# Ledger of designs, part 49: designed miniproteins, single chains, continued (4)

Each design is a single chain, and the fold is of that chain. pLDDT is the mean over its residues in the fold that is shown.

## One batch from the design tools (miniprotein)

Design m13680
Fold by ESMFold2-Fast:
Structure m13680 (fold): chain A 85 residues (1-85)
Amino acid sequence: SLTPEQLDLEVEIALLQIRVAITKKAVSKLTDPEKRKKVEELINKAEDYLAKAEQAVRAGDLPTARENLEKAKKYIDEAEKLIEE
């Protein structure tokens, strides 16, 4: 079973994965090829960091999990902002 701290990080990962899914749905409606490419690149980076965060949580490496979550959030925020522009 996960510790309470690991569970809290798993919840954060799940919420960010939901945001990525919403962003992917939004990007499918973009008609500007350059904007679409930039958003897809940001989403790919976010997904890579979320995968690293998940691995770190499962390994009990909570500092590494938090660092990767912070990086994932940065790329998700950038992707969401670019879609809203």
Scores: mean pLDDT 89

Design m13681
Fold by ESMFold2-Fast:
Structure m13681 (fold): chain A 82 residues (1-82)
Amino acid sequence: SELEELKKLLERSAERHIEMLKILGLSEEIIEQIRKTAENMEDIPDELAEKIYKEGSKAAEEKKEELEELAREVREELEALE
């Protein structure tokens, strides 16, 4: 039971990160690579991490309102788990 709930929380955490990346406007290719890496439980390659950092840092300023909306949705989702 507890282990199953932990797995669901980890899966939701991964989904929330992917949603954030979509809002940040990262390329579909980079998002897909992140998703595959997460599904295979592999470490993110250095080159991919560098691309995420560069695109994420730039897009975060441009997408502030969209990120705030996603944060609200994440908060509501977490509240629903109570």
Scores: mean pLDDT 60

Design m13682
Fold by ESMFold2-Fast:
Structure m13682 (fold): chain A 69 residues (1-69)
Amino acid sequence: SKLEKLKELIKKLYEARKAGAPQDVIDKLRNEAKKALEEYLGKTLPDDVADKIIDAMIEIYELKEKKNK
């Protein structure tokens, strides 16, 4: 589903940042996550709004991961 694709990209972005991946890899994953977010919502978002939503989703994912380990 579009939501599962978005969640998978959030997970990959979180793990890439935690692993200290190169900035170009992080930027590519962020752009893919923003695109997946727009596909899930069925509409285009301003880049700053999309970035804030992606950052909030990463923070939620981090909190869930810390509780499960």
Scores: mean pLDDT 82

Design m13683
Fold by ESMFold2-Fast:
Structure m13683 (fold): chain A 65 residues (1-65)
Amino acid sequence: SLDDAVKEATRMGFEIFAKDGLKVEKLGDKILYTVTVKSKEEAEKAKRMGKILEEKTGYITEVIL
């Protein structure tokens, strides 16, 4: 589940990068997880978190800078 994937990402220290910009949307039969970040450094960390979440949940991740 998304909650389980978020807990895994939190355990790895990525909770803060999803805090205010996290959105979950259903696109047809797919789930899109969108993260909005303010810097290139945060974008790299958000992309790593998104890869972990995608592997655990099957959600598609998009990072907006």
Scores: mean pLDDT 65

Design m13684
Fold by ESMFold2-Fast:
Structure m13684 (fold): chain A 60 residues (1-60)
Amino acid sequence: MKEAEEEARETLESMKKAPKSIQELAASNSEVAKAALKGIEEGKEEEAIKEIAELLLKKK
C-alpha cells in the first residue's frame, strides 16, 4: 500500500505537469491516468491518490 501510494502521488504530479492534450490522451488509454486527471480537475487529489494506488495494486 505505501509504495503504491507513493507511485500514485508521483503519477498525479506528472499529470499536473503535462499539457492538457497529453492529460486527455493518457486518461483515454489508462484508468490510472483517468483517475489522476479527475482528481486534479475536481480538487480531490488525496482521493485520486488512493484510487490510483488501488488500481496499481490490482494491475500487479
Scores: mean pLDDT 76

Design m13685
Fold by ESMFold2-Fast:
Structure m13685 (fold): chain A 85 residues (1-85)
Amino acid sequence: FEEEVRELAARIAELLRERRPEHEAYLEARVAELQAYHDATGGEAAERARALLELLGPTLARAGEALARGDVERAVALFEEAARA
């Protein structure tokens, strides 16, 4: 599970480092998918989705704020930090 979180964070950091226009749309899509999955499922699957959101949620929020300010380097650093955790 934590390996999946690290892999996702590493991929997001890579995309942000490339400074592609779709950075924010990509993040929003990933968060929406996780939330939809959590809402649609129960039990163990829902708990796994919730734990993923708990681990990445703060990073996604802070990175979103950084991207809104045009601070791509900060957003990359936040996801690289999450990928190492």
Scores: mean pLDDT 64

Design m13686
Fold by ESMFold2-Fast:
Structure m13686 (fold): chain A 85 residues (1-85)
Amino acid sequence: MSMEKLVELERAIAAGDVERALALVDELAPELSPLEVAVLRARIRDPLATPAEIARELGVSPSTVRRHLARLSRELNLAVRKAEE
């Protein structure tokens, strides 16, 4: 996965730039599972959505959503840290 695109995605999410964040998810989609793409899109569209609300929308368990969000957050944080030298 492109570390540069992960850094841009984290920054777009942090800035609330929904259009930019969704475009970056689409660019990363070939490197992600369909469920990871769906979870990212749901979180980007509604940053205040709980894992239970996202799970209800996607027809999965809240624990599945929390697990994917935790992995994605970890990958995004690692990409940002590595980009800082």
Scores: mean pLDDT 77

Design m13687
Fold by ESMFold2-Fast:
Structure m13687 (fold): chain A 56 residues (1-56)
Amino acid sequence: SNLEEQAREEVAALTQLRQDHREQLFNFLKQEYESAEYKGKVPIADAVKVLAQTFS
C-alpha cells in the first residue's frame, strides 16, 4: 500500500479541519464586533485581531 501518500492525505485533512475551525472562530468574532455598539469606530480587521489575541 502507498502508506506515505495516505499519511500525507490524513495530515492535509487535519490541517484543513484546523483551518476551518479557526475561520469559524474568526467569523464569529467578526459578527460579534459588527453587532457591538462600537462597530464602525475602528477597522473590522483590527478589531478581529484584538479579539483573537484576547482568546489566544
Scores: mean pLDDT 60

Design m13688
Fold by ESMFold2-Fast:
Structure m13688 (fold): chain A 71 residues (1-71)
Amino acid sequence: SMELERVLEEVRRRAEELELSPEAREAVKRAIDAIKNGDLETAEREGVRVLLLSGDVELAELIGRAVQLAK
């Protein structure tokens, strides 16, 4: 959906604006790839990892919103 693509662009932009570790960047990439592939269990797990690794609640909430839109 257009709404899902828009939220995924917001996730990418937020991740680029943050000084993320390589592990946090990889978790964001895995979450986005999982959402695009309909693997929502992996997307939710990687979203939790993004929160734990980055501490950025806004980025984690954007990933959670993308998961909800992909359902």
Scores: mean pLDDT 88

Design m13689
Fold by ESMFold2-Fast:
Structure m13689 (fold): chain A 58 residues (1-58)
Amino acid sequence: MPSESLIEEVGRVIDEAERRHGLPLPKDESSLKVIAQYLEDRGLTPEQLLAGFDAAHA
């Protein structure tokens, strides 16, 4: 299970990506936990996730 702090940071990144790109992104606890686990499994940071959204939608 990812840490509560990581889940909170993922939530912040998702909110920021949605504001920047106008994307309807899932923000429920279960979805945030899945995203946080994905980041842990791949050794990625929430900031790298945001950079990925920026690169994909720039």
Scores: mean pLDDT 77

Design m13690
Fold by ESMFold2-Fast:
Structure m13690 (fold): chain A 55 residues (1-55)
Amino acid sequence: DEIKKLEKEVKKLVESKPEKKEEIQGLLDIGKAEIEENRLDMALEIYKKTIEKYG
C-alpha cells in the first residue's frame, strides 16, 4: 500500500527533524484527515510533497 509507505516515511521525518516536528506533524495530520474523507489522492500528494520538502 503506497499511502501507508509514504505515511511511514513522514512519521520518520517527524522523529528525525525535531526543529520542524510541529510543521511536519501538521502535514501528517492533514494527510490523515484526507484519508478519513476518502480523498486518498490528496493524502498521497501531501505526503509526497512533505517528503520532498523535508526529506
Scores: mean pLDDT 81

Design m13691
Fold by ESMFold2-Fast:
Structure m13691 (fold): chain A 88 residues (1-88)
Amino acid sequence: HMDVSDHLDLEQTAADLKGLVAEMKRLQKEIEEKRARGEDVSDLEIKLSNLATAAGILIAAVEFSGAELSPELQKAVDEARKVLKELS
């Protein structure tokens, strides 16, 4: 199935990972702030879990592509892995 065009989307994958990491960090901060206020964070925790799953899938796709990683893509993968460890 995958043709050469799918490999050109690595820049889009880097952008998607950066976006997911930013949104996960935003949700982590919002969860912490809401917990401090005694507010229910269940929906936010579900959203964070879904974003973590999406980030994991993108990291796996990058690894399975066998492509040479750009410095930007490598940095995005490393940052995503760091955030995922913070959730464990």
Scores: mean pLDDT 78

Design m13692
Fold by ESMFold2-Fast:
Structure m13692 (fold): chain A 95 residues (1-95)
Amino acid sequence: SVEDLLAEFARALSRGRFPEAMRVLQQLVDQGHEEAFVRFLETSRSEEFLRGMGNLMMQARAGDKEAIELAKRLSQLMESHGNRALSVTFRSFIP
């Protein structure tokens, strides 16, 4: 289900598994769940998700290539859906 994929994305982020998070993101997009995923990124306030966002920021700024790739992808996704504020936020993770 889309809820299972969103939960898997948050868990992958919180554990620093950025290649796994990228694969789950691609699966969500490929299955037509892009709008639900964007809404999740805009509205999620769970401790696990926020921890995952913190991990992404720290590792991308430290030069982790997989974290940088994920941050770029998320920035592009938010921009394409009109959320410039989150697009800029994700772009700010990139060194």
Scores: mean pLDDT 89

Design m13693
Fold by ESMFold2-Fast:
Structure m13693 (fold): chain A 78 residues (1-78)
Amino acid sequence: SVDERVRALAEAGRAEDALVLAYLRLGPEPVHKGAQEARRLLEQGDREGAYEALRRALLESGLSPEVADAVARAFVAQ
C-alpha cells in the first residue's frame, strides 16, 4: 500500500523520498503546501510546529495517523 511504502521510507530516515512518494500517490497540492509550511517553521527553529503542520497535511491527504507521524518525525529530524 501507499502507507506501507511511505512509512518504510520515513523509518529509514528518507523523509524527502517519503514525501515524493506521497505527492505522486495522494495528490501533490495539499502535501506540497504542508511541506512548505513545515520547512518555513524549521527555518525559524520551530521543530514542534513543523512536525504538527506536516502531520496535519499528511492526515488530510489520506495517510494513516501512524504513517503521518513517522514522516513528520523523520522530516524534523533532518
Scores: mean pLDDT 80

Design m13694
Fold by ESMFold2-Fast:
Structure m13694 (fold): chain A 96 residues (1-96)
Amino acid sequence: ALLSEEAKEIIDKYREELLEAEKNKDWKKVAELLEEIAREMEKAGEDPAIVEMFRLISRIFAGEDVVGSLIGLVKLRAEVHKDPETAAKLIAEIKA
């Protein structure tokens, strides 16, 4: 799996708040929660590419450096897409 058990626990901790923010179309809150997830993952020693991916997604939701953040995400996606099962698991973990 792309995500460690610690990373999954961090995402699960924020899942309810993320879903509530999305339902309310509070994209600034989504950005804040994604940055918090990235910080906790970094502190837990998660893969730097995964941490950076969450930060880039956070910046996109915040409306900050959207084009630069999208380019960065596409570059990181190339590494994640080497294994379609791993990429699918990361997407499912973020979405679920």
Scores: mean pLDDT 73

Design m13695
Fold by ESMFold2-Fast:
Structure m13695 (fold): chain A 76 residues (1-76)
Amino acid sequence: EVKKLEELAKKYEELAEEYRKLADDYLARAAASTSPSERDRYLSRALHYEALAYGYELKAKVYREKANKLKKELEE
C-alpha cells in the first residue's frame, strides 16, 4: 500500500519533469522568436506545459504526503 503510493508519486514526479522540459523548450523558442505573434504562440504552449507540470508536481506531493502519513500510522 505505502509502496504503491510512493511508486505513483514517483511516476507523477517523472511526468512533471517531462512537461517542465517541454515548457522550457517552448520558452527558449519564444525567446529566440523575432515575431510577436510567433513569440505569443510559443509562450502559450510554454504556459500550457508549465500548468501540466505544476499539476503533476501537486499530485506527486499529495501522494508523497499520503505515503508518509500511512507509514507513521503503520509503525509501532
Scores: mean pLDDT 85

Design m13696
Fold by ESMFold2-Fast:
Structure m13696 (fold): chain A 64 residues (1-64)
Amino acid sequence: SMEEKYKKLKEAVIESMINYFSRIAERNKFSEKEKQEELEKARKQGEALGETVVEVDLEAERKR
């Protein structure tokens, strides 16, 4: 379904963002608290980006 498609798309964007910031935290030897704070920021950024990607896809479908 379209709902499943968008859920997977959003999850992929969020996961990618979290993985990227997780590597940064590991490289910079952040404390566990600092890691959690950066991962929370990454999750929020990933959610916002995922919403934008879904909106663009919906606009493309509307033009058919």
Scores: mean pLDDT 75

Design m13697
Fold by ESMFold2-Fast:
Structure m13697 (fold): chain A 86 residues (1-86)
Amino acid sequence: SEREQLQTVIDVRTRALSRVLSPEQVARITRLLRRYEEARLNRDIAGLQAVLEELQAEYAQETDPVAQTVLQDLIQQVQIEIEALK
């Protein structure tokens, strides 16, 4: 099912993040990643915009360069998806 495929994508991406980020950073970013993947699956532009705003807020508060790079990459992914759905 689409939901099972979504869960597999989240699990794979969470495992990759766990190699470079702390458990606390992984927990925060994984929440936003799940919302991004769900909004993408549903072609939900408003949901993608909400995730983008929260990712930008997390980026503004982040002091770890590795986490900043991860957040910047996710911000770019969400922006590309929003433009692709317009």
Scores: mean pLDDT 87

Design m13698
Fold by ESMFold2-Fast:
Structure m13698 (fold): chain A 87 residues (1-87)
Amino acid sequence: SMKDELIAEIEKILDEFAELADTPEAREKKKEAVELLKKLSTEDAKRILEGLKKLKEMVESNPERRKELSMWALQTFLKEIKEILEE
C-alpha cells in the first residue's frame, strides 16, 4: 500500500540517521519511532517524509556535523510523532 511504501522510506532514512549517530540511544529511538509510524495517517506520514528528506539533505551537506545532526534529527522526529499522536 501507499502507507507501507511511505513507512519503508521513512524507516530507511531513520536507519541511516541511527547509523550515522552510532549510539545505542539513537538505535533505541529509531526502533520506537518505527513502531509509532504505523499509527500515523497516510497524510501525516507524507508530511513527515518530506521533512525527513530535507533533514537528510542538510546532514549530507554538512559531513563534519553528521553525527550531531543525525542524533538531533532522530530526537526531533520522535518528539514530532508523539505530538501528532497526542492529537
Scores: mean pLDDT 82

Design m13699
Fold by ESMFold2-Fast:
Formats: C-alpha cells, structure tokens, sequence
Structure m13699 (fold): chain A 99 residues (1-99)
C-alpha cells in the first residue's frame, strides 16, 4: 500500500528515477543521459489479470524516437516471456543512452 521513489545518478552521466505503487500495481522508471540528452521511460502495470509494459525513448527535444508496448496474461509463462522481451528492449535502449 506504500508508494516508493528512488533516484540514482551514474558516474557515466545516467540519471535514474524509479517509482512504484504496489496498491495500484504500477511501476515507472526514467533514465536520462546528460551526454546525449536521450530519455528512456519504462512503465509496468499489473491489474485485471494482465501485465502491461511500455517502453519509450525520447530525444533531448522530447520527440518520441521509439515505443514498444507488451501485454501478457497473468499466467507464469506469459509473464516470463513479457518480462524477458521488456528486459531486452530496455537493455538495447540503455546501450543507446550510454553510446
């Protein structure tokens, strides 16, 4: 039932912010590169028997460069596949942020 928020700054110039709301089943992460000005947003929602993961990459002017949305049922295999695919997309975007 508690909301949490964390902020981190990587020595390489990546700034991260993570917020979660366990009651609402929502989590949001934002990473910004001071060097490139790119911003990565990841949102995860769990509710009504579904998992939704949204990944968005923006340039320094706030233009959307890339968007992906994954939805899965609440069965363990579907959740595992959705999480693995989201992790892959996030890792690719993070490499672009630090490139």
Amino acid sequence: SDKTSTETVDPAGLRGRHESDDVAGRSRGVWESERTGLRLEVEVEVGDGTLTIRVRLYDREGRLLREAELRAGADPAALERANAEAQRIIEEALRELIA
Scores: mean pLDDT 70

Design m13700
Fold by ESMFold2-Fast:
Structure m13700 (fold): chain A 60 residues (1-60)
Amino acid sequence: GEKAAEAAREAAEAGEEAGAATGSWQDGLVSPKAGREGAEAAREAGLEVGARAGWQAADR
């Protein structure tokens, strides 16, 4: 429903923000190359997970 779609949007935004923060932390810890790649992957995964969860919930 509508609330599920809104929750998915919020989850996607939170995922993107968390992914960027986590990537930056790891980038400073070990490797800038691995950290940068991880941050971008985490951001994309967060956005996709949130959107997909909302899409599936709205589909039902």
Scores: mean pLDDT 58

Design m13701
Fold by ESMFold2-Fast:
Structure m13701 (fold): chain A 108 residues (1-108)
Amino acid sequence: SKERVKETLRENLKTFAPELYKKLSDEEIEFIAELILEKIENRDLSGYVSLEELSEKYGVPLSTLQGLAASILLTIRTEFPDLPLSEEQLERLARTVVREFLEELEKK
């Protein structure tokens, strides 16, 4: 499960966030895959997450965060096509994964 999510995420990152993909380690891609699985399992839809606010807070270009969020969303749709979440809930989940990934990078 995790390995499939990781490889699907990798392919989507190459397409939607190629400049970010070049900078990400294998371990960082694996961490994003782990966050995706955790948020799906926990159904954690708590809180509003704005990519614009994350862009301002972490100094990452908005286009880069949009590409990352799109990569995550498409990965979820591909690997979990029958997941009983609305499009809005899937978008919120993808943004939550982006936020938690950025929080973890800031600690290093």
Scores: mean pLDDT 84

Design m13702
Fold by ESMFold2-Fast:
Structure m13702 (fold): chain A 100 residues (1-100)
Amino acid sequence: SPEEIKKKVDELKKETIEKLDKAKTAEEALEIFEETFKKLEELVKSTNDEEVKKYIFDKFKEIATYAAEWLEKNEDFEKYAEALKKIKELYEKFLELVEK
Protein backbone atom coordinates (compact mmCIF):
# COMPACT_ATOMS: atom_id res chain seq x y z
CA SER A 1 0.00 0.00 0.00
CA PRO A 2 1.09 3.66 -0.36
CA GLU A 3 1.17 4.01 3.43
CA GLU A 4 3.41 0.93 3.83
CA ILE A 5 5.87 2.26 1.20
CA LYS A 6 5.98 5.67 2.95
CA LYS A 7 6.64 3.92 6.29
CA LYS A 8 9.50 1.89 4.73
CA VAL A 9 10.98 5.10 3.26
CA ASP A 10 10.81 6.85 6.67
CA GLU A 11 12.46 3.85 8.39
CA LEU A 12 15.16 3.72 5.68
CA LYS A 13 15.90 7.46 6.09
CA LYS A 14 16.22 7.05 9.88
CA GLU A 15 18.51 3.99 9.48
CA THR A 16 20.64 5.79 6.86
CA ILE A 17 21.12 8.89 9.05
CA GLU A 18 22.11 6.68 12.02
CA LYS A 19 24.66 4.84 9.81
CA LEU A 20 26.03 8.14 8.42
CA ASP A 21 26.47 9.49 11.98
CA LYS A 22 28.70 6.44 12.69
CA ALA A 23 30.66 6.66 9.39
CA LYS A 24 34.40 7.35 9.74
CA THR A 25 35.45 7.93 6.10
CA ALA A 26 34.06 9.51 2.90
CA GLU A 27 34.19 6.06 1.28
CA GLU A 28 32.02 4.56 4.07
CA ALA A 29 29.56 7.49 3.88
CA LEU A 30 29.26 7.08 0.08
CA GLU A 31 28.75 3.29 0.42
CA ILE A 32 25.91 3.90 2.92
CA PHE A 33 24.35 6.49 0.57
CA GLU A 34 24.65 4.16 -2.48
CA GLU A 35 23.00 1.26 -0.57
CA THR A 36 20.14 3.59 0.42
CA PHE A 37 19.83 4.79 -3.21
CA LYS A 38 19.41 1.17 -4.42
CA LYS A 39 16.71 0.45 -1.81
CA LEU A 40 14.81 3.66 -2.66
CA GLU A 41 15.13 2.85 -6.41
CA GLU A 42 13.46 -0.54 -5.76
CA LEU A 43 10.62 1.21 -3.87
CA VAL A 44 10.10 3.75 -6.70
CA LYS A 45 10.00 0.91 -9.27
CA SER A 46 7.47 -1.02 -7.09
CA THR A 47 4.79 1.70 -7.38
CA ASN A 48 2.87 3.63 -10.08
CA ASP A 49 1.47 6.12 -7.52
CA GLU A 50 2.87 9.57 -8.41
CA GLU A 51 2.31 10.96 -4.88
CA VAL A 52 4.30 8.03 -3.42
CA LYS A 53 7.09 8.54 -6.01
CA LYS A 54 7.23 12.23 -5.05
CA TYR A 55 7.38 11.30 -1.35
CA ILE A 56 10.28 8.89 -1.98
CA PHE A 57 12.10 11.57 -4.03
CA ASP A 58 11.60 14.19 -1.28
CA LYS A 59 13.08 11.77 1.30
CA PHE A 60 15.95 10.95 -1.09
CA LYS A 61 16.72 14.69 -1.38
CA GLU A 62 16.75 14.98 2.43
CA ILE A 63 19.17 12.01 2.69
CA ALA A 64 21.40 13.40 -0.10
CA THR A 65 21.54 16.78 1.66
CA TYR A 66 22.47 15.11 4.96
CA ALA A 67 25.22 13.05 3.27
CA ALA A 68 26.62 16.16 1.51
CA GLU A 69 26.61 18.11 4.81
CA TRP A 70 28.32 15.17 6.57
CA LEU A 71 31.06 15.13 3.89
CA GLU A 72 31.57 18.93 4.07
CA LYS A 73 31.96 18.74 7.88
CA ASN A 74 34.23 15.65 8.02
CA GLU A 75 36.45 15.71 4.88
CA ASP A 76 38.99 17.99 3.22
CA PHE A 77 38.02 20.00 0.10
CA GLU A 78 39.34 17.51 -2.49
CA LYS A 79 37.53 14.49 -0.98
CA TYR A 80 34.37 16.55 -0.44
CA ALA A 81 34.33 17.75 -4.09
CA GLU A 82 34.82 14.22 -5.48
CA ALA A 83 32.11 12.75 -3.20
CA LEU A 84 29.68 15.57 -4.10
CA LYS A 85 30.12 14.72 -7.80
CA LYS A 86 29.05 11.11 -7.11
CA ILE A 87 26.03 12.25 -5.03
CA LYS A 88 24.97 14.58 -7.89
CA GLU A 89 25.21 11.70 -10.41
CA LEU A 90 22.92 9.56 -8.22
CA TYR A 91 20.55 12.53 -7.78
CA GLU A 92 20.24 12.87 -11.59
CA LYS A 93 19.58 9.10 -11.94
CA PHE A 94 16.88 9.28 -9.25
CA LEU A 95 15.25 12.29 -10.91
CA GLU A 96 14.92 10.24 -14.14
CA LEU A 97 13.32 7.37 -12.17
CA VAL A 98 10.61 9.59 -10.61
CA GLU A 99 9.89 11.49 -13.88
CA LYS A 100 8.99 8.17 -15.55
Scores: mean pLDDT 83

Design m13703
Fold by ESMFold2-Fast:
Structure m13703 (fold): chain A 63 residues (1-63)
Amino acid sequence: GEEREEEERELRVLRLAEEKAKELYPDAEEITVERVNDDTVKVTAKVNGKVHELTFDVAELLA
């Protein structure tokens, strides 16, 4: 059903955002991925006690 397709898409978007964050911060101790709205995903990476916030557009992640 449509719900199943939405769940698969959401998991893919979160995975792509996490992968991009790991590429930018390979030494990150903690990476948290949060969907802020339908168009935006927020990633928080903690590196050596310093917090970095990244935002990605869902459309760019799926492109």
Scores: mean pLDDT 76

Design m13704
Fold by ESMFold2-Fast:
Structure m13704 (fold): chain A 94 residues (1-94)
Amino acid sequence: PVVERARRLKAEADELVQKASENEKIKAYGEGAMRYAEAAALFRSPHDGELARQAMEGRLKEILKKGKEGLKESKTFYDQAKAEADRAIAEGER
């Protein structure tokens, strides 16, 4: 059940980034990072998943204040959260 929920969050994150226009990328990467952070933390507990999502939401709010300068930072958080989630899902499938 945790693996299935994590895969769904991963699919939602990937879809957000794929559908985003250039002007939406900062928000898309940030919201994707929130979903990936939740997915990775779910393997500890549902509570940790929610806390990880909220922490990333706070980071996104700060990134959005930077305007276009926040694009690289939002993508970095997305890439890091995705790598952690992909690893957690792979380990959970074994």
Scores: mean pLDDT 84

Design m13705
Fold by ESMFold2-Fast:
Structure m13705 (fold): chain A 79 residues (1-79)
Amino acid sequence: MEQQALQLTEQAKQAVAAGNVDQATQLGQQALQLLQSSPNPDNKVLAQVYRSVSLVAKALGDSSGAQANLKAAEEALKK
């Protein structure tokens, strides 16, 4: 699950670079849903996915979503 979530966030970053905003948003949401479905996700992987989703949100002009995901990434690392 964690590996698939990381792959989805890399695809989301590629979609942002290509200017495909809708695809980037969908891929980011899929990555988060996949991690949230895991009963015990790796905290480092969880933080990486949240940081990647934050970067995607920032690129799309969603500053509130970017800040929320960045905070979630930092909280995951404090365990």
Scores: mean pLDDT 77

Design m13706
Fold by ESMFold2-Fast:
Structure m13706 (fold): chain A 111 residues (1-111)
Amino acid sequence: SRDEQLDELLQRTAMFARSAYQDETREAQTTTDPQARALERQTSDTERQIYDAALRGDVQGTISLLQQDVSLEQQARDLYTSLGDTKGARHEDTHSRLYQDIINQIQSLLS
């Protein structure tokens, strides 16, 4: 059913968010640029919130938080591009695209 597919997708989203906030917490500790560090902390915090919302089945909360995270990842991509950090920019672009795909999948199941 759509409800079973949605539950599975939210559980997978929670697991991705958990992995991502652990990686971004580490990145925030090693990053020397203060603006990049602030963005990594914001994405880490947002992904902790995604984990909690997705686990409790808050579909609309999960979508809103994923949209916020995509925006933060795109800001981080643009910052890393301006700093000449091609690897950092690519990493953030990959994450923003992954989360946008998840948003699209959730919205498809709701329509």
Scores: mean pLDDT 87

Design m13707
Fold by ESMFold2-Fast:
Structure m13707 (fold): chain A 66 residues (1-66)
Amino acid sequence: AEVEVVQEGDTYTIRGRGPGGEYEGTGKDGAEAFAVVEEVTRVAGVEAGALAQAKLNEARKKALSA
């Protein structure tokens, strides 16, 4: 699985590719970003969704450390 997470201000663009296909979505931090991760899981597959969640968590953790 391949996943990219890009932060711009208070929004995240998440792209996931896996055996089920490819999904890209943009969401504001919080519920919208988590909804994008859920769609990546449904379209691209469980591995892509897990990687998207991990990368989103890492990006949020960096924001808290700045």
Scores: mean pLDDT 80

Design m13708
Fold by ESMFold2-Fast:
Parts: C-alpha cells; structure tokens; sequence
Structure m13708 (fold): chain A 68 residues (1-68)
C-alpha cells in the first residue's frame, strides 16, 4: 500500500542516517538513542497495526546491528 511504502521509505532514511553516524565515528550509545527517538516519533503518528509492527521490527533490527 502507499502507506506501507511511505513507512518503508522512512525506515530506509533512518538506516541511511545510522550508517552516516557510524561512518562519522558516533558512539553506539548515541546511535541507539537516535534510533529509539525516531521509533517513538514514527509510532506516535502511525495508526495502522501492521505499519506499527514494521516500524518496531526494523528499529529493533537496527538496534541489534548497533549493539553488535
């Protein structure tokens, strides 16, 4: 759906931002904080349960990648 495509584009933007922070030597703790903040913002404006699940799953994946 167009709404799912928008959510996936926002998640891809967050992934790109995380990659840029890593390339710049930003501490993992700060990157994790930015991911959590972005997740909270995206969830605050999302009504669809399936899109909410996508946001949560992708944010958790990014957090796991940063923790590794």
Amino acid sequence: SPEEERVRAEIEGLRTFVEQMRASGVAPERIAAEIREARAVLLSREKDPANRALIEAEAERLLAEVAA
Scores: mean pLDDT 85

Design m13709
Fold by ESMFold2-Fast:
Structure m13709 (fold): chain A 80 residues (1-80)
Amino acid sequence: SSGQDIMDQYIDLTRRGDDLVDQAIRTRDRSLADQARDTIRQARDIMDQGQGQGIQIPRSHSERFSRTAARTSRIIQDIR
């Protein structure tokens, strides 16, 4: 269903963003940090679309997204 597809995409994008931010932290690679930011922006757009359709995002997934978004913002500020 479209609701399941949205949820799966949101989860996958959040996990991809988490992996990219972990790599950016380890390597200090600005390109990886930029990719993490773009991936998290995509996850946010999917989340907004899902919430607009009445899909309830489980707290665990929302909390993971928030942590990954915060980590992404931090590494963007830290890499010169």
Scores: mean pLDDT 86

Design m13710
Fold by ESMFold2-Fast:
Structure m13710 (fold): chain A 80 residues (1-80)
Amino acid sequence: DALEALRRALAQAPAGEAAGAAAGAEARERVALLRELYRAIVDRDWPRAEALVRRLAEELGLDEAAKAEVLAAYRAIMEA
């Protein structure tokens, strides 16, 4: 059970605070997305990079104009 596994992880958290463990899980997920994005850019895998950029932009609450600018910037880097 995922909830039971999460409770066990929270009990073993170094900080000993449930809120800290939840924040750590969110940070871990974001770092994983950034690592995958970097790999996709280096590999020039635009479909993967585009999907990851859109997901990160959504999590950051960027509007459509900002999302378009970020996507264009990464695309330019991969084209170079």
Scores: mean pLDDT 66

Design m13711
Fold by ESMFold2-Fast:
Structure m13711 (fold): chain A 88 residues (1-88)
Amino acid sequence: MEKAKKIAEEVKRLIEELRRAGASREEIAERAEELVREEGKKLDLPEDVIEITAEAVKSMILDGEEIEKIAELIEKMFILGEKLKNAP
């Protein structure tokens, strides 16, 4: 889904910009978590999917995971959220 990929790329860009600016892992994690919640709410995704994704992203950033893995998780979770949103 194009929207999920675009949001994953936006979060990736935010992380890259903050790391380049010398922000702490805690600050980067907080800002990325906030962006995931905002974008998930704009897409009317299930709250559970938004919260699980936001918490996972925060944890991955704090653990120093590769930015590409973080972006992949966001894309996959948001695609899942869109499918659940459209389930009967």
Scores: mean pLDDT 83

Design m13712
Fold by ESMFold2-Fast:
Structure m13712 (fold): chain A 89 residues (1-89)
Amino acid sequence: SREEVEEALRRLEEEIAGAEAYLRSPDSPLSAAERAALLAVLEEGRAELERLRRLLREGALSPEELLERVKELGLELRGRLAAAYAAAS
């Protein structure tokens, strides 16, 4: 449903914001260069999130297709973060 897409978008935005805050914190195990690279990935994620929000408002895609795209974006971002932190640990 559209409501499920809106909830998924809100949750993903919160996840991105939390990841950005952690990358900027002194608790992050990553180098300055690694932090900058991941922040760039998160910025691209934010741009895609805003594109998906626009598509939802315009009714350009079905709610089912949008929900799948939100889930895929979240999986890609989580995977990239997990890989970077695992390598740094």
Scores: mean pLDDT 84

Design m13713
Fold by ESMFold2-Fast:
Structure m13713 (fold): chain A 87 residues (1-87)
Amino acid sequence: DLGEIFSEAVEKARELLKKGESLSDILAELEELIRELAKERGIELTDEQVRRLARNAIVSVLMEEKFPNEQNVEAGKEILKEVEEAE
């Protein structure tokens, strides 16, 4: 189930953010985790789907834990978009 993969990614993002990892390092680790979990479950994901799940997992944690206000939510999304575009 794709939802279970996403839930695992959210938990990993929460751990890595608490450790003070950079957003690029967190994205790389989450992409690897998502690909591994998808492979174990026989689910084929595109590179775009993997990156979107990783970014959304980070956004989910940041919105809940560090960015409760609407203004901060937009800032978090902008940062993740810049990381994606930089590749």
Scores: mean pLDDT 72

Design m13714
Fold by ESMFold2-Fast:
Structure m13714 (fold): chain A 85 residues (1-85)
Amino acid sequence: DIQKEIDRSMVIMSLTVAKQAAEKGDFEAALEGIELAKKYAEKTFSGEELKKILEELEKAREAAEKGDFEAALEYLDKAIEIVAS
C-alpha cells in the first residue's frame, strides 16, 4: 500500500521537523509540525495506536504553546517511538 507508506513517512517527517524546531526554541514551527503530524497520523493509524499518538501530540502541542521546549521534546520523542514501531 504505497499511499499508506507515504502517509506514514509524512508523519515521521512532520514529527522530525517539529522536534528540530522545538530543539531550537521555534515553537511556531513546532506547532505547525505537530498539526501536520496529527493530520497524517489520522490518515495512517487507527484504534488504540492512533489514540496513543494523538495523546502524545496533544501534550507536545500544550507544552509548545507554553514555551516548555523540554516537555515538548519528550512528548514528540514518545510519538516518534509509537509511529516508528
Scores: mean pLDDT 83

Design m13715
Fold by ESMFold2-Fast:
Structure m13715 (fold): chain A 67 residues (1-67)
Amino acid sequence: LLDQVRQLQRQYLQLRDSTINLDRWTTLVDQTGSQRYADNMRRSRDDMLQQYNQARQQYNDLLRQLS
C-alpha cells in the first residue's frame, strides 16, 4: 500500500514537471509565430493536463483511504 502511494506520487510529480515544460515550449512557439506548431503543442498540453488531473484525483483518493 505504501509503495503504491509512493509510485503514484512519483507519476504525479513527473506529469507536473512535463506540463511545466510544455507550458514553456508553448510560450516559445507562440513567440516564433508558427501557429500550426503552437496548436499541436496546446493539444499535447491539454492531454497531459487531463492525465495530471486524473493522477491528482487518484492520489487524493488514496490519501483519504489512508487517513
Scores: mean pLDDT 69

